# Designs tried in a protein design run: designed miniproteins, single chains, continued (3). Part 102

Each design is a single chain, and the fold is of that chain. pLDDT is the mean over its residues in the fold that is shown.

## One batch from the design tools (miniprotein)

Design m11538
Fold by ESMFold2-Fast:
Structure m11538 (fold): chain A 95 residues (1-95)
Amino acid sequence: SMEIEKIVKELIEKFKNGELYSDSPEHHRKKAIENGILTETAVNKLAELLAKTGLSKEQIREIAYRVVKEISTEEWSEEGIEKFAEGIANKAMEL
């Protein structure tokens, strides 16, 4: 959907500009962004932002999946990305 596309783009921009890592030292933030790594801090921030959307768990999972897939490096398997996205969606639904 157009709304899902918009949210995915907004979250990827927040990742690229370091907003998901705002509480991290500059060096660690830069390294995480450069390597496409979502730290626990970034995952928690992403879950908070997704919870605020008011979307269903399935839609939140799809957004998280697309964001992780776009950001992640070659070391992630498809199944790994799916499980990681489900974890983010579960965190968002608990908020």
Scores: mean pLDDT 75

Design m11539
Fold by ESMFold2-Fast:
Structure m11539 (fold): chain A 68 residues (1-68)
Amino acid sequence: MKIVAKNDKGGKATVTLDSDKIEKGVEGTLTINGKTLPGEIVEIIDEKKFKWKSKETGIIYELEILEI
């Protein structure tokens, strides 16, 4: 599944999930600021927002879904 999202600072991001579901523990990649980062969903905030953790950096991104 491919998701177009924005971060908490308004920056555009693309998430590609290894699943057709947006749920905690789903792995994939986050493309933000020209970087592609492997990671996973660590928390579901609501139907339009989730937290993503980069496996490489350990940084947590709060992402708002724009398009699926």
Scores: mean pLDDT 83

Design m11540
Fold by ESMFold2-Fast:
Structure m11540 (fold): chain A 70 residues (1-70)
Amino acid sequence: AEEVIKVEIDGSGLSEEEKRKVFLETGERLGKEARERAKELAEKNPDETGEVIVTLTFDGKTFITRYEAS
């Protein structure tokens, strides 16, 4: 089972320090949520890998991370 989480942040009007903080905090939160969701997907369908793909776009830069649980 596969799920996609997409988050987009423009960052316009933020300082470089504020952009860094928002990026790090958002990344940590999304990573935790994705890991928990992948586990739930695996528990609902034990014969399949639970996969969550996080797509984070920050100021036009896209970061894609895959999380899986079996």
Scores: mean pLDDT 81

Design m11541
Fold by ESMFold2-Fast:
Structure m11541 (fold): chain A 69 residues (1-69)
Amino acid sequence: SDRKKRAALIAAENTAELSLAMIDKDPSLAEVAIEMNELTARSTELIGDEKGLKIAREAAEKARERLAA
């Protein structure tokens, strides 16, 4: 379980970083970034990685803020 949680955490961190960097280059990708982080949140929740889930949810919320601007 610990190994799977670590893999999920790394995926959540990388997805958050990449998706937010994509918005910085092209704001029209904000909706894609929301979807990427929502999918990651669902995956981390199923694995039971609370830290990864928090990171993915925060990144999705940040992407929503960028979409609203």
Scores: mean pLDDT 86

Design m11542
Fold by ESMFold2-Fast:
Structure m11542 (fold): chain A 73 residues (1-73)
Amino acid sequence: DLPLGIQILQVLADAGRPLTASEIAKKLGVSQSSTSKALKVLEAAGLVKSEKKGKKTLYSITEQGRATLAALA
């Protein structure tokens, strides 16, 4: 199956809205810790962006992240 990072990009693309690490973890059936670590790597690579909304951090897919998914599809 696909690497966790690619699964995260798919979830974000399919959602069409910013999601928290907890929401992504629940959708994929993985730990929030593993999801947060993967999101940090994806953000460093420019494939996702984060935005603080009050007490929550929301993640969304970037244009580069969408291009990465298209190349794998």
Scores: mean pLDDT 84

Design m11543
Fold by ESMFold2-Fast:
Structure m11543 (fold): chain A 62 residues (1-62)
Amino acid sequence: AEGDRLIAVLKDDSLPVEEIEEAARQLAKLAGGDIKGLRAYLKHVLQLPDERVELAVKAAEE
């Protein structure tokens, strides 16, 4: 699924920041623009570091 690919990008520490930001924007679009739900998912379900969650949420809010 497209969402699974985007989640894999967000979990990959070796990828450029630009690619992480683009994946976050695409995932937010798939979620219908639910930024609050995206933040909760990244932090509580995927348990990503706070810095990665903040990067993704800021990109998705643009």
Scores: mean pLDDT 80

Design m11544
Fold by ESMFold2-Fast:
Structure m11544 (fold): chain A 72 residues (1-72)
Amino acid sequence: DNHSKYMDYNEFKDYVYYSLLLTDLSDEELKKAFDYYDTDKTGKVHIGKLLLELQEDPNVSQKKKFKNIVNG
């Protein structure tokens, strides 16, 4: 049941490094992105919500979209 899956900060960091291949991000940038997706500030991000945010526009690279969130 993927709907019940949440990522803590360490799991989110692993996802960014190994799935999005963004290994050059600082801890500060990672925390900024994590807080952006953790709307409720519970210290957890829903995987389904994160994937929807990254895949909302199928013509935009997930890496580019993530970088725009970190830089915005």
Scores: mean pLDDT 68

Design m11545
Fold by ESMFold2-Fast:
Structure m11545 (fold): chain A 89 residues (1-89)
Amino acid sequence: MTEKETIELLKKALEELGEKTTEEEIREGIREALKEGKSLRDILREVILQLEGFNPELAEKLAEEVGLSEEEKRRIREEAEAALAASLA
C-alpha cells in the first residue's frame, strides 16, 4: 500500500471517529510512527481497532484494503471487545 493510499484511509477513519485532523497532520503522525519503528500496517491496525467499537463496517472495509488476514481481523475484534468491556466495567 502506498503512503498516499494510507493517508486517505487514515483521514477517512479519523473523520469517522470525530477527530479534527488534516492530511498534513496525518502525514506528520505517520512520519513519527515510522521513526519509532512502526509500519504503515501497524498504524492502520491501531486505527482499525478503534473503529471496531464505533463503525465495525468501516473497520472491516479498511482491514480488507490493508490485506489483513482473517486471524489478524479476529484478534482486532477480540481486542476491541475486551476494550469495550473494560470501559463499561
Scores: mean pLDDT 75

Design m11546
Fold by ESMFold2-Fast:
Structure m11546 (fold): chain A 86 residues (1-86)
Amino acid sequence: ALPAIDMSQEEYEKFEKENKEALEFAEKKTEELKKLLEEKKASEEEKKEAMRAILETVQNSVLENLSSEEFKEKIEKVVAEVKEKI
């Protein structure tokens, strides 16, 4: 599951309904990143920063009303940036 988001429940539910496949993609990428962080023995602080970056990207995507394609591209970019910091 995606980490908890600090946005209105109604806004999230609307975005989730319209972008179910994109959210499933984000969840898969998030789980892959969590596994990589565990394999790298990342600190709790590094894990928290990584999850915060993904969460912020999800929040910004909802606020900008991005398409599923644009959302997926932003998630892939954030995951790549986090991997470079590990």
Scores: mean pLDDT 72

Design m11547
Fold by ESMFold2-Fast:
Structure m11547 (fold): chain A 75 residues (1-75)
Amino acid sequence: SSEDKAALIELLRSLADADGVISRDAALRALHQFLSQRDVPQEVLNRLARALAEALDAGGGRLSLAEAEKVVRAV
């Protein structure tokens, strides 16, 4: 849902570095916190995790918060 995506984006924002960059470790931590706070279907989680992983791979293990938000909202 749009609310679930917004919640994940807020977790990513809270774990971004001073330059607004999300590392692979930060993305994994955000997904773990998201799972602990929200009941989402496994299929939705798998799509979100895959989309973020693919974007991180394309970005050399780093994403801007703006790129991460765009990726999450596209799922």
Scores: mean pLDDT 83

Design m11548
Fold by ESMFold2-Fast:
Structure m11548 (fold): chain A 95 residues (1-95)
Amino acid sequence: SDQERTQLMNRVRLLYDRGRDLSYKGLSYANQLNDQKSVEEIRRLYKEFESVVDKAVDAIQNNAPISEQQKLIDEAEKLLDKIEELYRKVEEKLK
């Protein structure tokens, strides 16, 4: 439905904003720690996250089946969880 697609688009936008914010903060923390492995992992996860978000946006804009749109959003949420976990690990090292 149009309402479901609007809700999914709003969810994608919120996911993107959060993933970007956490990735940038995580990169700042990892750089302060001189933790190059975490810098590389955050950059890799963020690129993968952006790719999935772009696919979700394309699926919504092209009126793909709702099940496909939801699957891509679920995949983006899973990647965001990994970004959040890595962010928390580098933040904790600064304490």
Scores: mean pLDDT 86

Design m11549
Fold by ESMFold2-Fast:
Structure m11549 (fold): chain A 88 residues (1-88)
Amino acid sequence: MEELKEQAKRALERGVEQVLEADKQSEELGAKKAEVLGGLAVQATRDLGPEVGRYAIELLRELAKKVSPKVAEKLEEAVRRVEEAMRE
């Protein structure tokens, strides 16, 4: 279980890097990668529990400060979805 949580955290970190690189090329590509990262974060939270969800929210919030407004909006949507997944 702990190894799976660490693998999920590393996958989320790789997703953050992908969003940053995509946003530098195109706001539209950044938004698409942010949706993919959001889906990964929600699924990992449902499968592995609230510890992963809390880590994902921290990463998504920090990423939102570093990207274009459209991409940040998608990341904030993802944070809300992760918070919902953490409750049930």
Scores: mean pLDDT 87

Design m11550
Fold by ESMFold2-Fast:
Formats: sequence, structure tokens, C-alpha cells
Structure m11550 (fold): chain A 69 residues (1-69)
Amino acid sequence: MTEVFARLIAALELMGRGDEAAQLLRQALSAGVDEGELVKQVTEFRANATGDLEEIIAESREELKKLGF
């Protein structure tokens, strides 16, 4: 769960969609995700992100939907 939120947040931030990333951060924290671990994973995904960010966003949103978010 944390990894899917972190990947989506990182991809949104890299695309300049910071408001959407901030909304997802709040959603993740409300869902019981640990803030420190989430921020750490967002930083790691931002540093290592390669490929199509729009595809990563679409896939991560679908994964979150399957998890009930």
C-alpha cells in the first residue's frame, strides 16, 4: 500500500502536479500510512524514476482502486 501511494505521489510531483500529490499524501495519511516511510519512499521514487510518468500515474491509480482507494 505505502509503495503504491509513494510511486503515484512521486510521479505527480515530477509532472508538476503538486496539488494532486498533496491531496494523495493527505489521503495516504488518513488511510494509516506512516508519514516517515511514505516521504522516504517518495524521495527514493523521485530519485530513480525513469520511463513514462503518465503510464506510472495510470497504473498506480488502478492499483490503489483495487486496494479500495
Scores: mean pLDDT 84

Design m11551
Fold by ESMFold2-Fast:
Structure m11551 (fold): chain A 83 residues (1-83)
Amino acid sequence: SEEEELKKDIELIHRVLRGDPEAIEQYKKDRQEFVERLKASPEAREEFLKRNEYNAKKGIEQGADKETIDKALELLKKRVESL
């Protein structure tokens, strides 16, 4: 589920922040594979942006600062467009 995947991602990030070498290597690999997928597929870029727009909207609805989220989303879109 989306909640289970988010929980796993958060747990991985916490392990990386604690300096877990296995988690750091997994994070680097996942990031590299993800970026290569975005570079290779316009469809993957569109789906990634749609997911981030959905998550941004949900975050704002749950009380996150709209200006901060909007700026972060704008920067993300520019980075994806430059791939």
Scores: mean pLDDT 79

Design m11552
Fold by ESMFold2-Fast:
Structure m11552 (fold): chain A 72 residues (1-72)
Amino acid sequence: KVEKIKKLLTELKKNPNDEKLFKEAVDFLSKEFGLDKETAEGLVKAGLLAAQQGIPVENIAAAVATTAEDLS
């Protein structure tokens, strides 16, 4: 789970306006953790913002996975 989140956030950091990639990340979190779409979108947006602010994507992916598990 963490590795897939890391891959998705890494690609989103490179292509932040890619709506298809953003939707893929939201769908992944929604399905894997049983989150509603709104919650999953919030986590992807927060993760992308953190990555754009220079936080290592590996640390963000771990934090997103932990938060998603706590919310599911």
Scores: mean pLDDT 81

Design m11553
Fold by ESMFold2-Fast:
Structure m11553 (fold): chain A 67 residues (1-67)
Amino acid sequence: MEAEKGQAIVDAVTALARDLLARGESGEEVLEMAVRGARTASTALGLSEEAKQEVIEEVRRRVEELI
């Protein structure tokens, strides 16, 4: 299901963002990398444009909550 693929991307990208922030990377750079990663992964896994946007928005929301 697209929802399961989307959730896997959100979880993986959020975990990476948390690790980068813990290492002292800037919040702005981490947010940009997370959004780009989510878009790339969603495209690679063949998600619809609607599902892709939902994944990107959720990743942005979760990463912004970490900074």
Scores: mean pLDDT 82

Design m11554
Fold by ESMFold2-Fast:
Structure m11554 (fold): chain A 58 residues (1-58)
Amino acid sequence: SAAIERMRAVLEDPAALEARRAALVQGFVDAGFPRDLAERMADGIVELERELVARAEA
């Protein structure tokens, strides 16, 4: 899947992963979520993306 390949590319690049996480946090803050919750939500999404990539490669 093109989506899984893009997720893998981001997860394998520390700079891209940092940028992705920062963008997720800012997106949630812009949507009205408190920053502490936005950070937890962004971390949860990154963890889910790691699981999706791992399952697709099994």
Scores: mean pLDDT 87

Design m11555
Fold by ESMFold2-Fast:
Structure m11555 (fold): chain A 81 residues (1-81)
Amino acid sequence: MMLSEEEAELLLRLLRHERRVAIAWARQHVPPDVAAAFEARLEALLAEFERLVAEGRLTTDHVQRIGAEMRALWEEVEALA
């Protein structure tokens, strides 16, 4: 199912906020190289999400997949703290 422009923009704002919080946490709790790798991987997921929003092609399946990948990255970095 395609998301509306309003829903897509709201989710993008939430994703940007979660990214900022996660990166700030990682920089304080894991080694700098691990934090940098985590940041790069989150930025790649956000870039994909932003592209889908810009193209008007964001679906609920994309949200679920990207959300699951972000959660997996968080669990991975938290385990290294």
Scores: mean pLDDT 83

Design m11556
Fold by ESMFold2-Fast:
Structure m11556 (fold): chain A 89 residues (1-89)
Amino acid sequence: MKELQEELNERIKEAILNKDFEELFEVALEMLREQRRKRGNEATAAAFGLPTAEQADIDAAMRRKAEELARETYENLEEAIKAIEEEEK
């Protein structure tokens, strides 16, 4: 679990530095899938405001959230790059 989180954090940093929107989306989606594995379907559905814990509904909500997170990061790339550079000091 912790090793996977560290790997995902490294992938996010690389995606930000490479300005890779597709990788930002994929990493965000993997992070959301990991949170779902820890919380379970019902808690994940509730967090997304879904009326049911149906897997298809959760998958669709997670994909939308991953796209939102990737877009927010991509629109603020300069700020995100600066934050990474300051952390590596």
Scores: mean pLDDT 76

Design m11557
Fold by ESMFold2-Fast:
Structure m11557 (fold): chain A 100 residues (1-100)
Amino acid sequence: DLAERLIAVLKELGVLTDEDIERLRERAKKNGVSLETVLLSLVVGRLLELVAEGRFDAARALLARLSPEDFEALLQTLLSMLPGPAGQELADLLVRLREA
């Protein structure tokens, strides 16, 4: 389950607490979206913050915890949230960071 894998990674990295996860589950139900979509959007937002702050090592650490399939889902979510050249530039950067 992608959602449970993302939760495990984000908890291990100290990004989410059990209380944060409960709030995200409730938000997903209220908005009629999957928990996976909510979690992927949160990971995209976190990666944007890390990149904007120049914290590339922290971004790499997060990306390294994702399977190839989970990383592909993340890229699809990113391009959905940020269509056009800016989203593509960020996607290309994330691919380079993950491969380093």
Scores: mean pLDDT 81

Design m11558
Fold by ESMFold2-Fast:
Structure m11558 (fold): chain A 72 residues (1-72)
Amino acid sequence: MEEKVAEAREFIAANMPAALAELDKLPPAEKEAAKAAVEAVIANGRPRIPDLPLPEVGELVLAAYEELLAHL
């Protein structure tokens, strides 16, 4: 159980800088589309976290999307 949470955290930490750099390269129209998509993922994902097999992983993924949204 804990190993899955640690793996998720490490994966997010390893990939977040590259993801943020790719978002910075997007044209304004594509950034707006990405922002809308991320907002939809957060809005639809948040109510489902308590029902997930690993809610802690869901919280980490949600936090990662919120960081992407803050950067957009």
Scores: mean pLDDT 78

Design m11559
Fold by ESMFold2-Fast:
Structure m11559 (fold): chain A 73 residues (1-73)
Amino acid sequence: SAADKLAEMREILAKLPDMSLEEQEEAVLRMTRILQDLLAQKAPKSVIREAAIIEASMTLQLLLAKLQEKLKA
């Protein structure tokens, strides 16, 4: 269900502090796939909004982690 997919996204987000960079990259790809599936099944607006916020948050955190790695001198 849409609620189950949102719960899965929340569980992935909760594990973010323990993830390596490679695990974060895979997690972001999984989040994007879940969001696309929620949009395709026309999930309720509230569910889509929450899913989009989680996906955006994970994507931003990955971008910042990659930037920090490149600036490591």
Scores: mean pLDDT 84

Design m11560
Fold by ESMFold2-Fast:
Structure m11560 (fold): chain A 64 residues (1-64)
Amino acid sequence: GPLEELREVLKEMGRPELGEDVVEQIKTLPEEEQEPVARKMIELLRQGKLDEALNYLEEQLKKS
């Protein structure tokens, strides 16, 4: 699923520990928000926008 894909993308970028941390943070969100947030982060990461992906996650965590 999207959370597994997100973890694998970050692992491929040489950041497996960041991938685990990010997935744990997303799992604190309401279940209905978890997949959309993971998919948006994957989109940003595949564009090389790591800082934007992390900022997006922080904004989602503040709103939940």
Scores: mean pLDDT 86

Design m11561
Fold by ESMFold2-Fast:
Structure m11561 (fold): chain A 60 residues (1-60)
Amino acid sequence: SMAMEELERAGEVGARVGEHGARTRAEQRGVTVTDEELAAAGERGRELGIQNKELELKEK
């Protein structure tokens, strides 16, 4: 369904945003972000992206 496609896309966008945020914060602190931190940030971002899209779809 279109809704499922939008949720998957939102998850991918959320994951990228989460990873970018982790890299930016690490850079500002002058430290190297670890692969584990990137993976965790990506998973959290994916979950938030999907949750936000579910709320948007429910409001329409």
Scores: mean pLDDT 82

Design m11562
Fold by ESMFold2-Fast:
Structure m11562 (fold): chain A 78 residues (1-78)
Amino acid sequence: MDVQQAIDTLREAGRQDPSMRGELLAAMGEILFKAGKYEEASKYYDEAADLYKDTDPERSEEYRKKSEEARKIAEEKK
């Protein structure tokens, strides 16, 4: 599975079920992180964290930390 195929699959899933938006943003972040696209991954993790902020604060905190990690790696590679 390449990054584009994975992202396209997640976008289609979100189109069919908008209630999964938080899960989809988190999954997109993880796929981008694994593909080495750290700056893009950090943005998706931040958006997922914002969506979970009021419903699942523990998960929100976890995605914030993943975003910070991805951002740090992106800066180290510049």
Scores: mean pLDDT 76

Design m11563
Fold by ESMFold2-Fast:
Structure m11563 (fold): chain A 96 residues (1-96)
Amino acid sequence: AEAAALAARLEEYVARRQAEMDADPDNPALRQRARDLLQRIVRAFARELGLRTYEALDEDGRPYLAIDPASALDATPETVERALRLLVEVLEAEEA
């Protein structure tokens, strides 16, 4: 039940942010904010969940950190719940 409640909060947040992006798709500040947020999430997941990261290049050739999918294959239900809780915490900090 806890994971479902966290997922619902995440979906609500994503829907609000997607609406903002859809209203102004060419706004580089919104794009940069989304990029910074994703990088904070990736770093938090690496630190708190022990997931491995690798450097990738985006469509503009800029480096970013991505989660190694192989390190996520051993995720337990408890790890998924921790990931959802951590994600909500990062998003709530962005709103404060």
Scores: mean pLDDT 72

Design m11564
Fold by ESMFold2-Fast:
Structure m11564 (fold): chain A 74 residues (1-74)
Amino acid sequence: MPSAETRAALQAEVHALLARYAADPSVTREELLAEVRAVADRHGLSDEERENVEIAALSDAQHLDANPDEPLVL
């Protein structure tokens, strides 16, 4: 399991990627997920932990697409 400190750092980086995705229509969901995966790999997450981070980011991106007037809070 990643430490609470590692988890907080990961969520901060993922939040920044999601904010860029919301602000820049040229950023694709596929590009977002690839960058989220790279962040997880840099923090040394297991395959299962990386998958969970990707699923969470995908869910957040879907929320932003459906609710553009509601800012995402991580």
Scores: mean pLDDT 74

Design m11565
Fold by ESMFold2-Fast:
Structure m11565 (fold): chain A 89 residues (1-89)
Amino acid sequence: MEKQRKIEALREAVRALVEGNVDKAKEILKSMGLTDEEANKVLELLGKAIQALYFGNEDEARKYAKEIAKILGLSEEDVLNVIREALAE
């Protein structure tokens, strides 16, 4: 299913970003059909969401997850859960 493939791709992109591999994360996002501009925006928002969760700022993380969800055609909860899972390891 298309939604499940998007969730798995996002999970891989978040893992790459947490590992510090921004170029790999961008490549994965572009493989999901995003333009360069959309991929760069998602990378910016993912970085902010990861930082917010790291500092315990759940409301800020949720705000960024919502914007990512709009770009990717996913739910806010799907995006937020992927980020939480990657940080929990």
Scores: mean pLDDT 84

Design m11566
Fold by ESMFold2-Fast:
Structure m11566 (fold): chain A 93 residues (1-93)
Amino acid sequence: AKAEVEEVKEELLKELEEQKKKDLELIDKEKLPEELKELVEKSYEAFKAAIEGDYERAVELFREIGHEHLADKTPEEIKALTDRLIAQKLALK
């Protein structure tokens, strides 16, 4: 149902934000370069855009960060991957 899809998207966005916070805290704790924080922030913004349905924005961000597997993807391919992730999460309920 549409409501179940929106619930899964909200759960994915929450998981994404929690993981982003952990990654940024690790960079600070380990005294890693500031450039890694920008890379992490752009990476999580790209995944957030994909989950929210802004596939073109997600592709732009993946290209900016030079993501090994996602920078060459089309918006349609990012949508297909996002749809698969949502379907997998729904199946685990």
Scores: mean pLDDT 80

Design m11567
Fold by ESMFold2-Fast:
Structure m11567 (fold): chain A 93 residues (1-93)
Amino acid sequence: SLEEEVQKLRKEYKKLLLEIGTNLGRAIVAAKRGDEETAKKYLEEAEKNRQKFDEVYQKLKEMLTPEEQARLDKEKEVFDKFYEGSIKYIKEK
């Protein structure tokens, strides 16, 4: 059903948010320590998960009501600022 597919995509969306956040956090810690190799490894994993996140976001958005889409868009905007800020920090260190 549509509801089952939405639940599946919401679960995948949440999992990807957690995985991206975790990998960015690990990359930041490594960058602060001057461990460029480890920072690059976790950054690459976060960027890979970000590609999957964007695909899941688009699929999920198409299946949601306008009200739910607005909430999802707001969450994505906050996450995008966090993601962009994290990438800049890692690359500047």
Scores: mean pLDDT 88

Design m11568
Fold by ESMFold2-Fast:
Parts: C-alpha cells; sequence; structure tokens
Structure m11568 (fold): chain A 79 residues (1-79)
C-alpha cells in the first residue's frame, strides 16, 4: 500500500477542517483569493477522500456540513 493510503480518516478530517479554519482566517485578513483557494482545497480533499473510500458517506456529509458553515462565515466576513 502507498504511504498516502495509510492516512487515517481522523487525520484526513482534521486536515480538511484545518484548511477551512485557515480559509476563515484569510477572510478575516481581507484576503478573498486566499480564503476561496483554501476553502476550495478543503472541498477537493473531502471529495477525494469519500471517492477513495477513506471516508464513509456519513462522515463525508458531516464534513461537508462543517465546510458549508465555514463557507458562510467566509462570505459574511468578506461581505
Amino acid sequence: IDPSLLRSGEELKEAVRELAERAVEAARAGDRVRATALLTAAYIEAIAAVNSGQLSEEEYKELVEYLRRAEREVDEILA
């Protein structure tokens, strides 16, 4: 097994949440481009994880809900 496939679901979920948190911080700093890029990266990681079987459908839904909350916060900060 490739070492990249050994990432635990918990580590992956934490990495995605960290990207979302960094997106919110970028938004608070007024960096719209960085905020959007980080949030997009978080969604891509979550989608890749569910497609590769590293996340269950239920875990993916919970993670997407978290990302949607972060997205709303970014939008509100940058409004």
Scores: mean pLDDT 80

Design m11569
Fold by ESMFold2-Fast:
Structure m11569 (fold): chain A 109 residues (1-109)
Amino acid sequence: SAERAIRILEEGIEKARKSTDVEEARRILLEALRKALEEVKDDPLVTAVIEQAIRVVEVAKTKEEALEAAEIALEAVRIYAKDPNSLKTIQELIGLTLRAIGLELDLLL
């Protein structure tokens, strides 16, 4: 259910924002993203975006980088819930944004 995925991601993001530790924020966001993935696993477009966000969060050095990836995944699920065709038309842009975040992290590693 996209509605459940949205709720899971919103709750996870808010909890992670209140965390003072990067490791705790990453743990919270990874748990939320993996649970959201289970709720939408039947759709390959939204699944791909969440999987990419998981990869970015796994290597994020700052809480802000991890939150940004999770917020992009949340927006993708929201777009999918309203109109799956809209997600398809902007999927490339979302993918490029997540890659840009991942590339920035690679430059810091």
Scores: mean pLDDT 80

Design m11570
Fold by ESMFold2-Fast:
Structure m11570 (fold): chain A 100 residues (1-100)
Amino acid sequence: IDEVFEEVLKLLEETAKKLKDEEIKKKVLEMIRNAKRLYEELSSDPSLSDADILSTVIGSVAFELQLLAKESKDEEDKKLLLETSRKIVELMMKALKELQ
């Protein structure tokens, strides 16, 4: 699970570096900080499975990226945010399948 979460964070950091809009970039960096905090908090709860933690944290990130894409005025930034969201969902779905 840590490996999948680290891969998601790496994708978000790479996406932030490519974003042209500094305000959208700042929001993605804030999203990374919030995701790390949420992951640490949920990982400390013994009632939550790895699947629950992964789907909650990564699902939230993917959804927030879609909302940021709607806010973006730059067409390239919009495409990048949507593509990153899609890749993150694919990573989550693959990891959840392995946790069966």
Scores: mean pLDDT 84

Design m11571
Fold by ESMFold2-Fast:
Structure m11571 (fold): chain A 62 residues (1-62)
Amino acid sequence: MKEGSVVVRNADGAAGSSAAGVLAIAGVKRLTLQGTNEEKLREIGKVLEKAGAEVEIEVLEP
């Protein structure tokens, strides 16, 4: 596992997207967003990058 990266599971859900947003505001250097909905993950990732986070998207099965 890599250091300095936080993985947010179910980031395409309401709770997961909120948690990712809080982490980005808190200054976490890298966020990996995991979920099942690629379109929503990409949308959230773009917003979080504007908030100052470096974001990576991973589409997973539930």
Scores: mean pLDDT 73

Design m11572
Fold by ESMFold2-Fast:
Structure m11572 (fold): chain A 107 residues (1-107)
Amino acid sequence: MADELAEAAAEAVRLLLEKGQEEKAAAFLDALTAAFEAALAGDVKAAEEHAKKAVEIAKEAGEEVGEAAERAAEALIEMARTASPEEIAAARTAVADAVGAAVAAAR
């Protein structure tokens, strides 16, 4: 789950950066971060709302970006419902590492 979430989030960011959509990449990451914070607080509904916002931002940049964002959102929502806080925190770290690598590769 954490690896799937990290790979999908990194793919969405990579595609956004390749399209020159730096502002949408930042907005996507802000929404995804808010979803993680809600999930860590045990607020599944807020996590779903923030994850949905991340998908909407990604879809504006194209269908392929939307598909990657949907995979990330689905994995995050499933973790919000089923995973421990420790597992969610580990997934957040994995996403940060994978996204950081994607950003570095784009420059």
Scores: mean pLDDT 86

Design m11573
Fold by ESMFold2-Fast:
Structure m11573 (fold): chain A 61 residues (1-61)
Amino acid sequence: SADLLKLVAEYIRVVGDATQKIIAVRQDKSLTPSQKEQKIKQIDDEMQKQQKKLQAQAAAL
């Protein structure tokens, strides 16, 4: 359905945005390895939260 295709597109966008943020964190020379790991975990946690919302919307279709 059109609604499912829209959710798939949003899922791809969410993953892409998280990937770009992780790359930026990894390239940040001001951060220690520990700080990078913590920031990457936070980005991953937020991505998973958004993915769960999209999955719930898909399940309601």
Scores: mean pLDDT 88

